# Designed miniproteins, single chains: the designs that were tried, part 72

Each design is a single chain, and the fold is of that chain. pLDDT is the mean over its residues in the fold that is shown.

## One batch from the design tools (miniprotein)

Design m2482
Fold by ESMFold2-Fast:
Structure m2482 (fold): chain A 84 residues (1-84)
Amino acid sequence: MEKIEELKKILGEVRKTLEKAKNGEPVDFEKVEKKLDEAIQIATQIEQEGIKNKDKKTVQEAIYLGSEATLQTMTLMLFKKEQE
């Protein structure tokens, strides 16, 4: 439960940074990319723990949040390429 809230917070912070990048504001792309890699790892750990505990709700939420992290990574790569 607490790891899920931490993951949501990371994704929320990345979302705000991506909005800044979209508006042409300077962002640290390398730092954001590292945060997204960490978010994907956290989502994978939550999913594995949910599977072990037979907690379907936790597994579904981890898959959803991990998918969001992956989409944010693709969006970050597009913005980085546009600013280069």
Scores: mean pLDDT 83

Design m2483
Fold by ESMFold2-Fast:
Structure m2483 (fold): chain A 62 residues (1-62)
Amino acid sequence: MKVLARAVKDYKGKSSEDLTLKKGEKVIILEKVTEDKALVRNENGIEGIVPLSVLEKVEELE
């Protein structure tokens, strides 16, 4: 099940695989990569890895 989430704070990506997020930005969690990290897609269709600690769950998607 995919999850709609929102960034609780600004996050700057540290590697080429990371996604940079601004506070309040909405993303879809596609896959949990590790216990602390997820692959997400932003509203512009860009995918990248972010820490789960910077996301809050908004809605469960099918």
Scores: mean pLDDT 80

Design m2484
Fold by ESMFold2-Fast:
Structure m2484 (fold): chain A 56 residues (1-56)
Amino acid sequence: SLRQRLRDLANQVLQDPNNDVYVADFGRLNRQLGLSFPTSQSPVQTAQNTLQLLDS
């Protein structure tokens, strides 16, 4: 599912926040799902916030 893919990508970003491929894929999937986060947030913070939204 798209939700599981988003969860997997968020966890991958948390494991390696400097991995441009995972960060780019995560950002693309967030946009597909209509999720947007401030550019002031780090990839790690965005991933944490995404996981929290999925679990709420």
Scores: mean pLDDT 78

Design m2485
Fold by ESMFold2-Fast:
Structure m2485 (fold): chain A 94 residues (1-94)
Amino acid sequence: MIVEKLKEAIELLRKAQEALRNGDYDKAIELVNEAKKILEEVTGVFEAEKQRAISLLDLAIEAIKRGDRDTAIAYVEGAIEVVEKMLKKVEELL
């Protein structure tokens, strides 16, 4: 379940980057919020990394709202990297 949730969050964030590249900012915000919700459901493990990923996604949403596409894409990529590190650590524990 945790591995599946982290993979789903990564997939949603990559779709958010594509929406940003296509200029669909409303869709990008929706996808980022869906990924944040999934990450919030991950409890009891990697709380610091989880909060860091969520904070990066909040910064991405603010960048999208001001029309800073490249900064938004960079924050989403940073969040993906944090979630991928969490996924690798979870797979090593299971």
Scores: mean pLDDT 86

Design m2486
Fold by ESMFold2-Fast:
Structure m2486 (fold): chain A 80 residues (1-80)
Amino acid sequence: SEARELARRMVRLIVEGAPREELLEISEQARALADGDLEKREELGRAFAEAVLEHFGLRLEEASEAQLEEAVARLRALLA
């Protein structure tokens, strides 16, 4: 899905230390995709959690809810 592709791209940019302008651009794309739609926001959130867990060598199926929440919070903090 577009949400998963955006999430993986955003995680890659964050990990590689991309310029703030690039991070803001992809953040705006993610926000626009999810704007006003709770289901799309949840899908995007799960996609980001999956991408972060994959980067750290963890599987979504084995991750605790706390690990998923921490992964999402970490990405949000990096984008602030």
Scores: mean pLDDT 71

Design m2487
Fold by ESMFold2-Fast:
Structure m2487 (fold): chain A 66 residues (1-66)
Amino acid sequence: SMAQQRQEQFNQLADTFQTHEGLSPEKAEEVAQRIIEAIEEASRIDDPLERQQRINRTVNEEVEKA
């Protein structure tokens, strides 16, 4: 289901930011949530390249902020 896929992506992102960026579990979950929201928003973009650029921008902003 889409809910299971979303939960799996969220868990993977939170684990990555906790493990590689050294964020607390709470901060890693906040970052993961923002990225998931950006992915969901980008899913409404018909152009695959523009969609990927939007996602990459959000991820880069969160990495720079961490």
Scores: mean pLDDT 80

Design m2488
Fold by ESMFold2-Fast:
Structure m2488 (fold): chain A 65 residues (1-65)
Amino acid sequence: SVKEELKKLLESFGVPEEIADILAENSSKLTPEELADLVENQLKSNGVPKEKIDEAVSQVKKLLS
């Protein structure tokens, strides 16, 4: 499922399991752009380098298309 794949993707970029679960659960209530913005903000607040954030955002948008 898209939710399961999204959770695995987020965890692979270092998003904590609890946060990945919340984002995956709410993915059906959000547009791909809104979800990508939330992912970017989470990774940015955790000090993830911009190049890795850009990669994660790109993959999230691609998964939801």
Scores: mean pLDDT 80

Design m2489
Fold by ESMFold2-Fast:
Parts: sequence; structure tokens; C-alpha cells
Structure m2489 (fold): chain A 77 residues (1-77)
Amino acid sequence: STLEKLLIRALALARLYEREGRKLEAEIWEGIALIVYGVLKVIEGREYAEKVREEAEERVRRAEEEGRLEELLEEVG
């Protein structure tokens, strides 16, 4: 699940850069997340890609609410 970890990383980094006021870096990582999601749809199919995206967004949202975005980044490499 290298693509799943990359999706989580990209979403988490986008949120961290947004919090730091680093809007350009946040937008770049949001773009990377969209590309990874697109690749997942091509390789694994739409239904699986949607599930992975929803799970990744939930993990990032929860980590953000708990102030644990940096820990999440360590977990996904």
C-alpha cells in the first residue's frame, strides 16, 4: 500500500503547511494527493480508490483534531 501511505502523507503535509501559512506548499501537496487518488482509480478501480481516499481523509482529519499530524507522518514514512 505505497500509494495509500503516499495519499495519507500528501493530505497530512497539505494540512500542516496550511497551518504554518505556507499556502503554496499546501496547494502542491493537495495536488499530489489528487494525482495519487487518480492513479489509485486507474490501478485498483474506482470503488477501492474511493474507500482508500475516505479512510485517508478520516485518518488525517482525526490526527488534525488531536494535534497528531506529525505522528501520522511518522507512521506512513
Scores: mean pLDDT 87

Design m2490
Fold by ESMFold2-Fast:
Structure m2490 (fold): chain A 98 residues (1-98)
Amino acid sequence: SLLEKAKQLIDEFVEDTIKNLDIRYEKLKKQSVEEAIKFLEEERKRLDATYDRIRQFLLAQLPPEHRPELEAHFDEARKKLDDYINSKIEELKKELEQ
């Protein structure tokens, strides 16, 4: 279904984003903890804008009756991404405080 395809695209976007962030995070962490924190904070802002754009685009493609389910899926996916970024920033901040 179009709804299931939209959910798959959201999940794929989040999974790919986390994977790419993790690779760059590990590299930057070895060079500078402060640069790694800055990178994650800047990526959070960029991803918020990108995520809102994807959300609006996909919702516009769906019949009104399917939009609440896709909105709930977006909220779950965004939470997963935010939790990942927040977790990594908190880990890095703890390393700076040692």
Scores: mean pLDDT 85

Design m2491
Fold by ESMFold2-Fast:
Structure m2491 (fold): chain A 67 residues (1-67)
Amino acid sequence: PLATPETVPGGKFTKSEEEFKKQIERFVDELEARGLLTPEQRDALREAIKKAKTHGEIGLALQQALA
């Protein structure tokens, strides 16, 4: 019993969109761990990803952070 099977944030994403956000958050964490992002850039990207309503907004946030 490690985690609940669902995490519904209250402003509804579909499950596939929530999974995508989690994958991108992991990717951002890996980039920071590899030294490709600063901790500040990682935190800013996580914030942007959480606020994003579309895949395009997530992509734009990544593009802006990674130059």
Scores: mean pLDDT 69

Design m2492
Fold by ESMFold2-Fast:
Structure m2492 (fold): chain A 89 residues (1-89)
Amino acid sequence: EIEEKKKKLEEEFRKQLLDVAGLSEETVNRILEVLKRMEELAKAGAPREEYDRLIREYFDLLFQAKDLKSFFEAQKIINRYIIELRKLE
């Protein structure tokens, strides 16, 4: 079932951000919220201003990583998650 596969991907993604990128659970939860909202806005063709706000929030959350290496690892993890989610569509 697609919903169960998505849940498993989210759990694996969450663990990777916590363990590999060293982000807090609160920050990881907020990143997931922002990514979901960006996808919803993109599909709906929403105003540029709302999209720009979410992009700024996204990068602000990533800058909470311990160092530049952790920042780039977080970006790689997020990109992989998005790619895997799209495969389930």
Scores: mean pLDDT 77

Design m2493
Fold by ESMFold2-Fast:
Structure m2493 (fold): chain A 80 residues (1-80)
Amino acid sequence: SQSDIDQARQLFLQGAQYADQGDLEKARQLILQGVKLAVQAGASDAQLSQMIADAIRSAKTREAQRQVFRLFSQAYKEAT
């Protein structure tokens, strides 16, 4: 549903914020929840890629951007 896709987008943005704070465990949990929710909602690969790209761009540090990308890749493998 659109509501689930919107919630997944918010989870990715929150994950990026926690990555900026160095809380990688909370970032991992939020990103994994977001991927699972988006996949369950039937989000396309293009929609998932756009949502995580938006989250990566929202991160304030290059390190947090790298961590969000890494955590997303791990979460996608776990959720699919």
Scores: mean pLDDT 87

Design m2494
Fold by ESMFold2-Fast:
Structure m2494 (fold): chain A 93 residues (1-93)
Amino acid sequence: GVTDLSVPARPPTPEQIAAAREAQARMDAEGLDHAVVESEWKEVKPGLYKKVVGTAWLDADGTRGVTAAEIVRNEKGEVVDLRTADQATIDAV
């Protein structure tokens, strides 16, 4: 990971929360120590495409973690927005 910077966290989107919960549910249902749920790129506006990634894990001491990312790109493939949410942010919703 990169060095953490003190930047005001944006609230997680409903899609980030859904992806995080789906990753956790998949991990539990399949008895996995780690699960990743990725959406397809979906056009949300003409020329703008969004993908959501939820990641859940279980570490060796039984601590559960989750993150969710929302990535928006334009028709040229340039990333125009990136939202990330950690477990504390997701649990607060």
Scores: mean pLDDT 76

Design m2495
Fold by ESMFold2-Fast:
Structure m2495 (fold): chain A 76 residues (1-76)
Amino acid sequence: MQEKIKELDSEARKLREEAGENEFSYEFLAATLVGQKNRLKEASAVGEDEAEKMLKEVQEERKNALEKTESILKSL
């Protein structure tokens, strides 16, 4: 579980660097990551099957958030 959280943090850091100096995009991405971390913490307290389902939902939300962030950057 912790490994996957660290993986998400790593990807987010790279994307922030690639996105450049855009405060709004960073805030949007940061809020999404905080939400995902909270969900993963809750998942770690439940059974493996439930944790796996929550992780898939978190990964899907991350992808959507990244796509929205990229769209915002392109509109600027």
Scores: mean pLDDT 62

Design m2496
Fold by ESMFold2-Fast:
Structure m2496 (fold): chain A 65 residues (1-65)
Amino acid sequence: MATREQVIETLTKVPGISKSIAQKIVDEYGVDGVLNMDGAKLLELSKKYNIPLETLVEAVNLLRS
């Protein structure tokens, strides 16, 4: 089971995501929300924070593994 700290650490490895942004994402969606995030929400985050969508998808898939 992924912890809040593990999710923040993994998201922070995505180019364009600072620790503060990773914390905001986890605070908004929750750990379970991030793990179960669909393509539409990933696209919204990509556009909101100017992060490459493919990199964000890969990070979330890594957390699901």
Scores: mean pLDDT 79

Design m2497
Fold by ESMFold2-Fast:
Structure m2497 (fold): chain A 52 residues (1-52)
Amino acid sequence: MYVRAVVDLPGIKKGEIFKVLARPDSGLWIVQSLTTGKKFVIRVDDVEPVDL
């Protein structure tokens, strides 16, 4: 599953695409940037699903 950032965050640009690695909480997801390979904990409200 892939998601796109809908806002700018520290270390994350709006429009950046991530692969979802885990969903440990309903409000927080662990994602990995496709551009940098870095892992982030991100709020579900800060991303939207994307079809590639």
Scores: mean pLDDT 78

Design m2498
Fold by ESMFold2-Fast:
Structure m2498 (fold): chain A 71 residues (1-71)
Amino acid sequence: AEKLLSAARLFEVLGKKEEAEKIRRLVEKKDYEGARKLVEEALEELDRLAREGKLTPMQVVALAVLKLIYK
């Protein structure tokens, strides 16, 4: 649960506020599998944006921290 809430906070830093809110709602419902799946799907999109050079330096650092936790 704590790792998922940390991921939600990092998604806010990455500009993914809607995804962060969805993760928190899933955690409140104790749907930890659904929350993890949403994190994984969003990480794939963020990885694509990083390869396209569309992330700020701060967002690249936040993505690296997320990958350390989940990838």
Scores: mean pLDDT 77

Design m2499
Fold by ESMFold2-Fast:
Structure m2499 (fold): chain A 93 residues (1-93)
Amino acid sequence: MEKAKKLIEEGIKKAQELGDKVPEARDFYEKAVEDFKKALESEDIDEQIKYIKRGVALANAAAKYSGTPEAQKLADEIKKIGDEAIKVLEEEK
């Protein structure tokens, strides 16, 4: 649990950084942060995985909307963190 929580918290931090890079996509990045927070608050592994996947998708949408390489790199980092968190959660299942 602690390892997955740290990964989700890192994802939240990176999504906040994405918001700083692409303020025009604020709605997408705020929804990504909210979904990661819901994953952190959930006690059901399947629900946690669902919210992580949604957060990653929203962060990627924000980066695509901006069209900058810097935003895309940050979104790719968020995806990597999310994928690692999902693997940890699936192993706890």
Scores: mean pLDDT 81

Design m2500
Fold by ESMFold2-Fast:
Structure m2500 (fold): chain A 96 residues (1-96)
Amino acid sequence: DELRALVLEAIRLIREAIQAVLQGDFERARELLERARRLARQIRAQDPDLAALLEEAIRLVEEAIKVVESNPIKAIGLLIRALGLLLEAERRAAQL
């Protein structure tokens, strides 16, 4: 249950980071992703596969920030992929 709470909080932070990217607030997005990365490191000790899903979602959002100005279609595709990983993480958290 504590692990589930950590996973759901990480998912919430990454979803808020995606919203910040869509609003053009890249500083807030980076802050939220760094907080999510700290939670993913805690989660890794108990569930390395779940942590890997969260870390890949974080990486995709960071890549979206890098390309959003030059290639917004690619950035949107990266954010959609990140949301898909968060849905899988949430589904797996429901089994905890």
Scores: mean pLDDT 90

Design m2501
Fold by ESMFold2-Fast:
Structure m2501 (fold): chain A 84 residues (1-84)
Amino acid sequence: SEEWRKKLQKELDEEKARAREIYNSGESDEELTREIMKIQNLERILSAKNEEERKDAQAASDFMNLFYEKVLEERKKLEEERKK
């Protein structure tokens, strides 16, 4: 149904507004990066023309989220080593 597209479009609009607020505040590069990734993932899913493309877009989004968390884990390890 079209309901899922309407819901995701609303979420996309809300995340774009949030990203703008974070960017303007200058408070967190990590939070801004997370919001940008979320926006890219939502746009990818919304661009899907059929159910298989939607599943592929979701899988790609899940992979990108896992990759980013691994990057943050490695950054934290490097920071802990630097403090020694």
Scores: mean pLDDT 82

Design m2502
Fold by ESMFold2-Fast:
Structure m2502 (fold): chain A 77 residues (1-77)
Amino acid sequence: MTVAERRRLASTSLTSISLLLSTGEITKEQAAEMLVESLESLGFEVVSVDISDKKITIVARDPDGTEITLVINYVPA
């Protein structure tokens, strides 16, 4: 799998989790946990997780050593 393919799959997971969070079906903490699990299943190493009032920021490392940052922006319903 290429770096681009892994990033595309990570983006797909991000989108799905963002939709669940936006509908109120999961909490921001659950969204962060689900995204970490998805990233680890794709072979990424999760470096940091930051949960704030308006966003979730996750920094992950690709198996090849490339770091990516994933952000979910949200507002309370």
Scores: mean pLDDT 78

Design m2503
Fold by ESMFold2-Fast:
Structure m2503 (fold): chain A 62 residues (1-62)
Amino acid sequence: SPIIEPGRIRALIERGGKEATPQTILEIAQKLIERNVDQSDRKAFAAILEEVTGIPRGVLLA
């Protein structure tokens, strides 16, 4: 999937984190996951976001 780019995801979350609350970071992460059509891609993307944000995959996929 062309959606998985760890460096850009990290930069986006870091930027949001400086200007946003933990809730806003969660909302950004969930929105990014929702853009993936395949459930397998969503799980893979959620794993990357869990590593970057520290938010558990179960919360991101809820």
Scores: mean pLDDT 63

Design m2504
Fold by ESMFold2-Fast:
Structure m2504 (fold): chain A 93 residues (1-93)
Amino acid sequence: MPLRILIVVLSRDPELLAEAEEVARLLEAQGHEVRLVNGEGDVELGYERALRAAREFEADRILVVSDTDAAGAEELAERLAEALPDVPVEAAS
């Protein structure tokens, strides 16, 4: 079933961004629409960008991806879930 999936990369690591881009391409191949935003390791910047993108895109799902800053990714996912209670938010690190 086609979904609009927002992927939020909370990382300054270009390898993680490249992996997120690959995941986006695979999801698009399955018929989903995907949008990527980068918080560059800043939870506040990630929150502002993700919230704007999620509302503009009308996201059905949000995936927060981080490398070594698991606490930051978890905080961002929690805040997004509070702001968007009808949208499932998942964190991965």
Scores: mean pLDDT 81

Design m2505
Fold by ESMFold2-Fast:
Structure m2505 (fold): chain A 92 residues (1-92)
Amino acid sequence: SISEKIKEALLPVAEKYEKEAEEAVAAGDQERIKEITAKFAEEAKEEISKLPDEKARKAGLYYLEGAYYYHVEGDKEKALELYKKALEAAKE
């Protein structure tokens, strides 16, 4: 599925930042959480952009943009709109 292709592409990037993210969350370091999220988003976008499936690329890029607005910008409404666009892009 498109969802599985996106997950497979993002898993190595997520694992790379998992420990640092857990430590930042445990410390309540919101600035560090935003920094880690921004770095994750940049590398994740690069990996998604390499996917051969156009629908997986489009859905993945909308998902990453949504996550950025949710976690970095604090714009939950825009994040939800982008997540909806990601789901629509995945449907065909």
Scores: mean pLDDT 79

Design m2506
Fold by ESMFold2-Fast:
Structure m2506 (fold): chain A 80 residues (1-80)
Amino acid sequence: SAAEERAQAALGRITDHIAADPEARARFEAILEEARKIPDPEAAFAHFVDRLAAWAVEQGLLSPAEAELLRAHLLAVAAA
């Protein structure tokens, strides 16, 4: 679907940026570590997705609309 393709493209931009930039990788690892400290797995994943999406917007990788689409897609897949 168009929504899946857009979400996949958004995720690809994030992963490409992390692969190319050591500072981006360190920031990603910090976000992941924050989430790992949350005892509830559902809350941990929601925190991870929210922080990742917000960071991608801050970095200019995604628009707010693209970030919300990615967030909605990742949460829906995890709930299935």
Scores: mean pLDDT 85

Design m2507
Fold by ESMFold2-Fast:
Structure m2507 (fold): chain A 64 residues (1-64)
Amino acid sequence: EPTPAQRELVREISAIRDRYAAGELTLDEAEDRLREVARRHGLSPEQVDALVASFRDEGDRLAA
């Protein structure tokens, strides 16, 4: 269910992904940023874990 708050979350996730792709963040730093952003947006622990797992899967598949 996309809400305005979830749209803001997606924007912040995209910014983290962009910085990771640019080499400005390590994978661990990007995961920490994702956890903090999701927590600030009121996501449950399960939702936070799902976001981090999705990011890990994406990063692993895209590893240059």
Scores: mean pLDDT 75

Design m2508
Fold by ESMFold2-Fast:
Formats: C-alpha cells, structure tokens, sequence
Structure m2508 (fold): chain A 85 residues (1-85)
C-alpha cells in the first residue's frame, strides 16, 4: 500500500526517473528486445514522452509529459518501473 510519504517521494523522483529513462533509452530498448511486441511498443512510447519532458523548456508541458510517461509505465506493469529504479 502506498503511504502519503511514498507518494511524496514518487512525486519528487518522477522528474529524475524521466531524465534517466531519456538518458538510457538505447540500453532500455536492448533489455526489452526479447519482450512481446505490445510491451516494446508501450516502452517506446514512454521513452518518447521522457525525451520530450527533458527537451521541453515549458514547466507545465514537462509535467504533462512526466505524468503521461508515468501513467503508461503503470499500465505497462511493474517490470518497466523496477528497471527505472
């Protein structure tokens, strides 16, 4: 169960996790090469959103990209989030 403190930590870590995903995009894609096509598609979409979040200078748009990336990661399942640390 996620506590209020856990949710606060996740919110603080979301930008850092997105930056790490964007930085390590090629290595993440190599690791998921053996995954089913549907899972690879979702991870590629998450990486694209992460890159947009890092490159956009508008804070509001960055937050929107981060939230969409996290939402897609949650929908793709535990495995992707655990690899993002």
Amino acid sequence: MLTEEDLKRIKELKPKLVEEVAKNAEEILKEIASEEEENRKVVKEIIELAKKAVEDKDEKKREEYIEEAVKKAEEAGRKVLEKLR
Scores: mean pLDDT 64

Design m2509
Fold by ESMFold2-Fast:
Structure m2509 (fold): chain A 87 residues (1-87)
Amino acid sequence: SPHLEAAIAILLTALDMEAQTDQEKALVERLRQLFQNVPSLSTQQLQQQIAQIQAEAQQAGLSPQTQQLVQSIADLLLQIRQILDNS
């Protein structure tokens, strides 16, 4: 969906602007790569990758606001996967 893709791009840009540390920048790049790889991943694989990224965000001590941005991006990625499964 062009609208979901645009929403993810906006949230990734917001997350990138908040990223100050190398760990935070690496997390943004992993989410960007995950977005690009959604068509190649099953729903289960996507959920596993999301869980790992969320765990790394918590371990890196990201603010609750930044963790919420990660969660919002994750939710939109799962929505794109569901659309692809129905296409």
Scores: mean pLDDT 84

Design m2510
Fold by ESMFold2-Fast:
Structure m2510 (fold): chain A 78 residues (1-78)
Amino acid sequence: SDEEILAYVEENLSYFVAVLRSARSEEELRQRFEGLIQMLEKKFNRPLSQEVIRAIAEILAPHLSPEQAAWLRRIAEE
C-alpha cells in the first residue's frame, strides 16, 4: 500500500538522505531521486503515483540543504 511505501522511506530515512546529499547538481539529484523511486517500485512490485512521489519528497526535503530541498521539491512536481 502507499502507507507501507511511505513507512519504509521513513524507516530507511538515513539511507535515502545520504543518497540525495551525495548529489553535486540538480541533474544529479534528479537521477538519484529517480533511482530511489525505481528501487521502491521494484521492491513493492508496483508503480508509484505522483501523490506518493511528492509525499516521499516532503519526507526527505527537511533533511537536505535548503538548495537541495528546493531542487527535490521541483523534481517531484514534474
Scores: mean pLDDT 89

Design m2511
Fold by ESMFold2-Fast:
Structure m2511 (fold): chain A 80 residues (1-80)
Amino acid sequence: MEDEKKGKEEYRKGLKLKSEGKYEEAIEHFRKAIKYFEKADPKSVNLANTYLQLSSVYRKLGKFEKSRAYDEKALAILEA
């Protein structure tokens, strides 16, 4: 319960930073969100959505291999 709430807080901070074009700072907050969501439920839609946001940010940075890796992590949850 507390881990899911902290995950959502970090996820929202990541979204705000992403919208401001602060991609490296957004990545740090999305990574924190991942840690909290993994601890709460490793198959959650919140975790999958965070992987998709991180994939999107890496794509904007031209880091296509990392983008693909996070897309695959999200898909693994959504197809489970």
Scores: mean pLDDT 86

Design m2512
Fold by ESMFold2-Fast:
Structure m2512 (fold): chain A 80 residues (1-80)
Amino acid sequence: MVKEELERLIAELEKKRKELQSIYEKTGDPTIKALIKAIDSVIDIGRKALEENANEKTLETVIRYARAVLKQADAVLKKY
């Protein structure tokens, strides 16, 4: 269940990353670039946690970070 939620959030972040990348290529906005890097970092951390069979508390911490970054991505995308 916790692993499935993290995998779902990673998939959503990958979709938002593609949308943000398209906007960045058109606008050159450095705030979009910073957000893409934040998304990439969270995806990397999440994938490593899943691969290393991290404990449930670690997975829950990564899920909180993923949710926070996803909210930021959604807020930025609403402006475009």
Scores: mean pLDDT 86

Design m2513
Fold by ESMFold2-Fast:
Structure m2513 (fold): chain A 79 residues (1-79)
Amino acid sequence: GLAEGFRVVSLARQGRIDEVVGRKVTVGQLRDALRMAGLSDEEIDEILAVAGAGDDPTQEITVTREMAEKIREALEKKR
């Protein structure tokens, strides 16, 4: 269930942005993966807002380049 969210975060952390763009994840999957990666709820909400994502954890979103870059930047800032 959560595997796709973790894959998005892992690929973005590696700078493999082209492999992240166009992937389908649920809001819940991405939120859980970003939280596990050490992002704050505020940082996660900012990233999800780029996709127009609401509070429904079952909502499917397509990862955009802007989202993938924001994820990478947020992960780099914590190291």
Scores: mean pLDDT 80

Design m2514
Fold by ESMFold2-Fast:
Structure m2514 (fold): chain A 78 residues (1-78)
Amino acid sequence: AREEEYRRRAERLRKEAEELEPQIEAIAKEQEENGPENLPEVVQRVLERMAPVAATEKDPVARGLAFAETMIEELRKL
């Protein structure tokens, strides 16, 4: 079921986020220090990758999960 798929994806994201907590905190601090006009490169890549998903995906939960998964994937490349 779609709900089970979303639950499994969210659970995987939670575990990945725990491992990437230092990277997430570093990005959050950088964004706070630089202000909204100077987005970190990682955030810019996520927004670029999510532009077509935001245009075509009507399910807000699916969009949110895709956004989080894309952010985790980009953070893993750091």
Scores: mean pLDDT 73

Design m2515
Fold by ESMFold2-Fast:
Structure m2515 (fold): chain A 88 residues (1-88)
Amino acid sequence: SMELKTAELGLKLVEAVLKSKSKEEAIENIEKIVRETLKELGWSEEEIEEALKKLREFLETLDLEKVKEEVEKNLPELKEKLAELKAA
């Protein structure tokens, strides 16, 4: 289902941020996950590169230490939602 795929993508992005040791590493890991997802959805390479450029610009404006804290706080809820969707 689309809801399950969205939850799985969200969890992958969260784990990428939590595992990253620097802001640059987090951005690179997020870009890899988003690139793969957009490619699977049938986006063209040009559309993917444009989307990733905008995503990088946005991510560079964020305080990733604060984002990581908020992400860690929400991770249990995201994992519970994913487990419920897989059980259904």
Scores: mean pLDDT 76

Design m2516
Fold by ESMFold2-Fast:
Structure m2516 (fold): chain A 59 residues (1-59)
Amino acid sequence: AELSAEQRAAARAIAARDFPDDPWAEPLALQIAREMAEGGEPFSEARLRALLARALAQL
């Protein structure tokens, strides 16, 4: 699904804020945001943070 520039910027900001030293945080945040959009889910920063933390913990 296509993310807006604002949604991409928000996903990158969340990754940089919450996981600044993790090189996988930004690409995973963008992928999770895209999957949420494809599933018809409204963009939510709180949900993205929770899903990103879970995904990184499984690496």
Scores: mean pLDDT 78

Design m2517
Fold by ESMFold2-Fast:
Structure m2517 (fold): chain A 65 residues (1-65)
Amino acid sequence: SLAEEIQKRVESMTDEERRRLLEEFAKRSQPLLEEFQKAIDNGDLEKAKEIAQKLWEERDRLVLE
């Protein structure tokens, strides 16, 4: 499964690779976090959940490349 593949990939990473992954995720997550805040401000919980899912997908993409 995709989740199992992601988990195995993360476990195989070095500390340096994990650090670089976190730095890139932080950089890429900034626009999504801004959209998330906007959804919360608008009371759109459905949109907020969708954006949270996109954040997890972005993390997963960075892990898998």
Scores: mean pLDDT 78

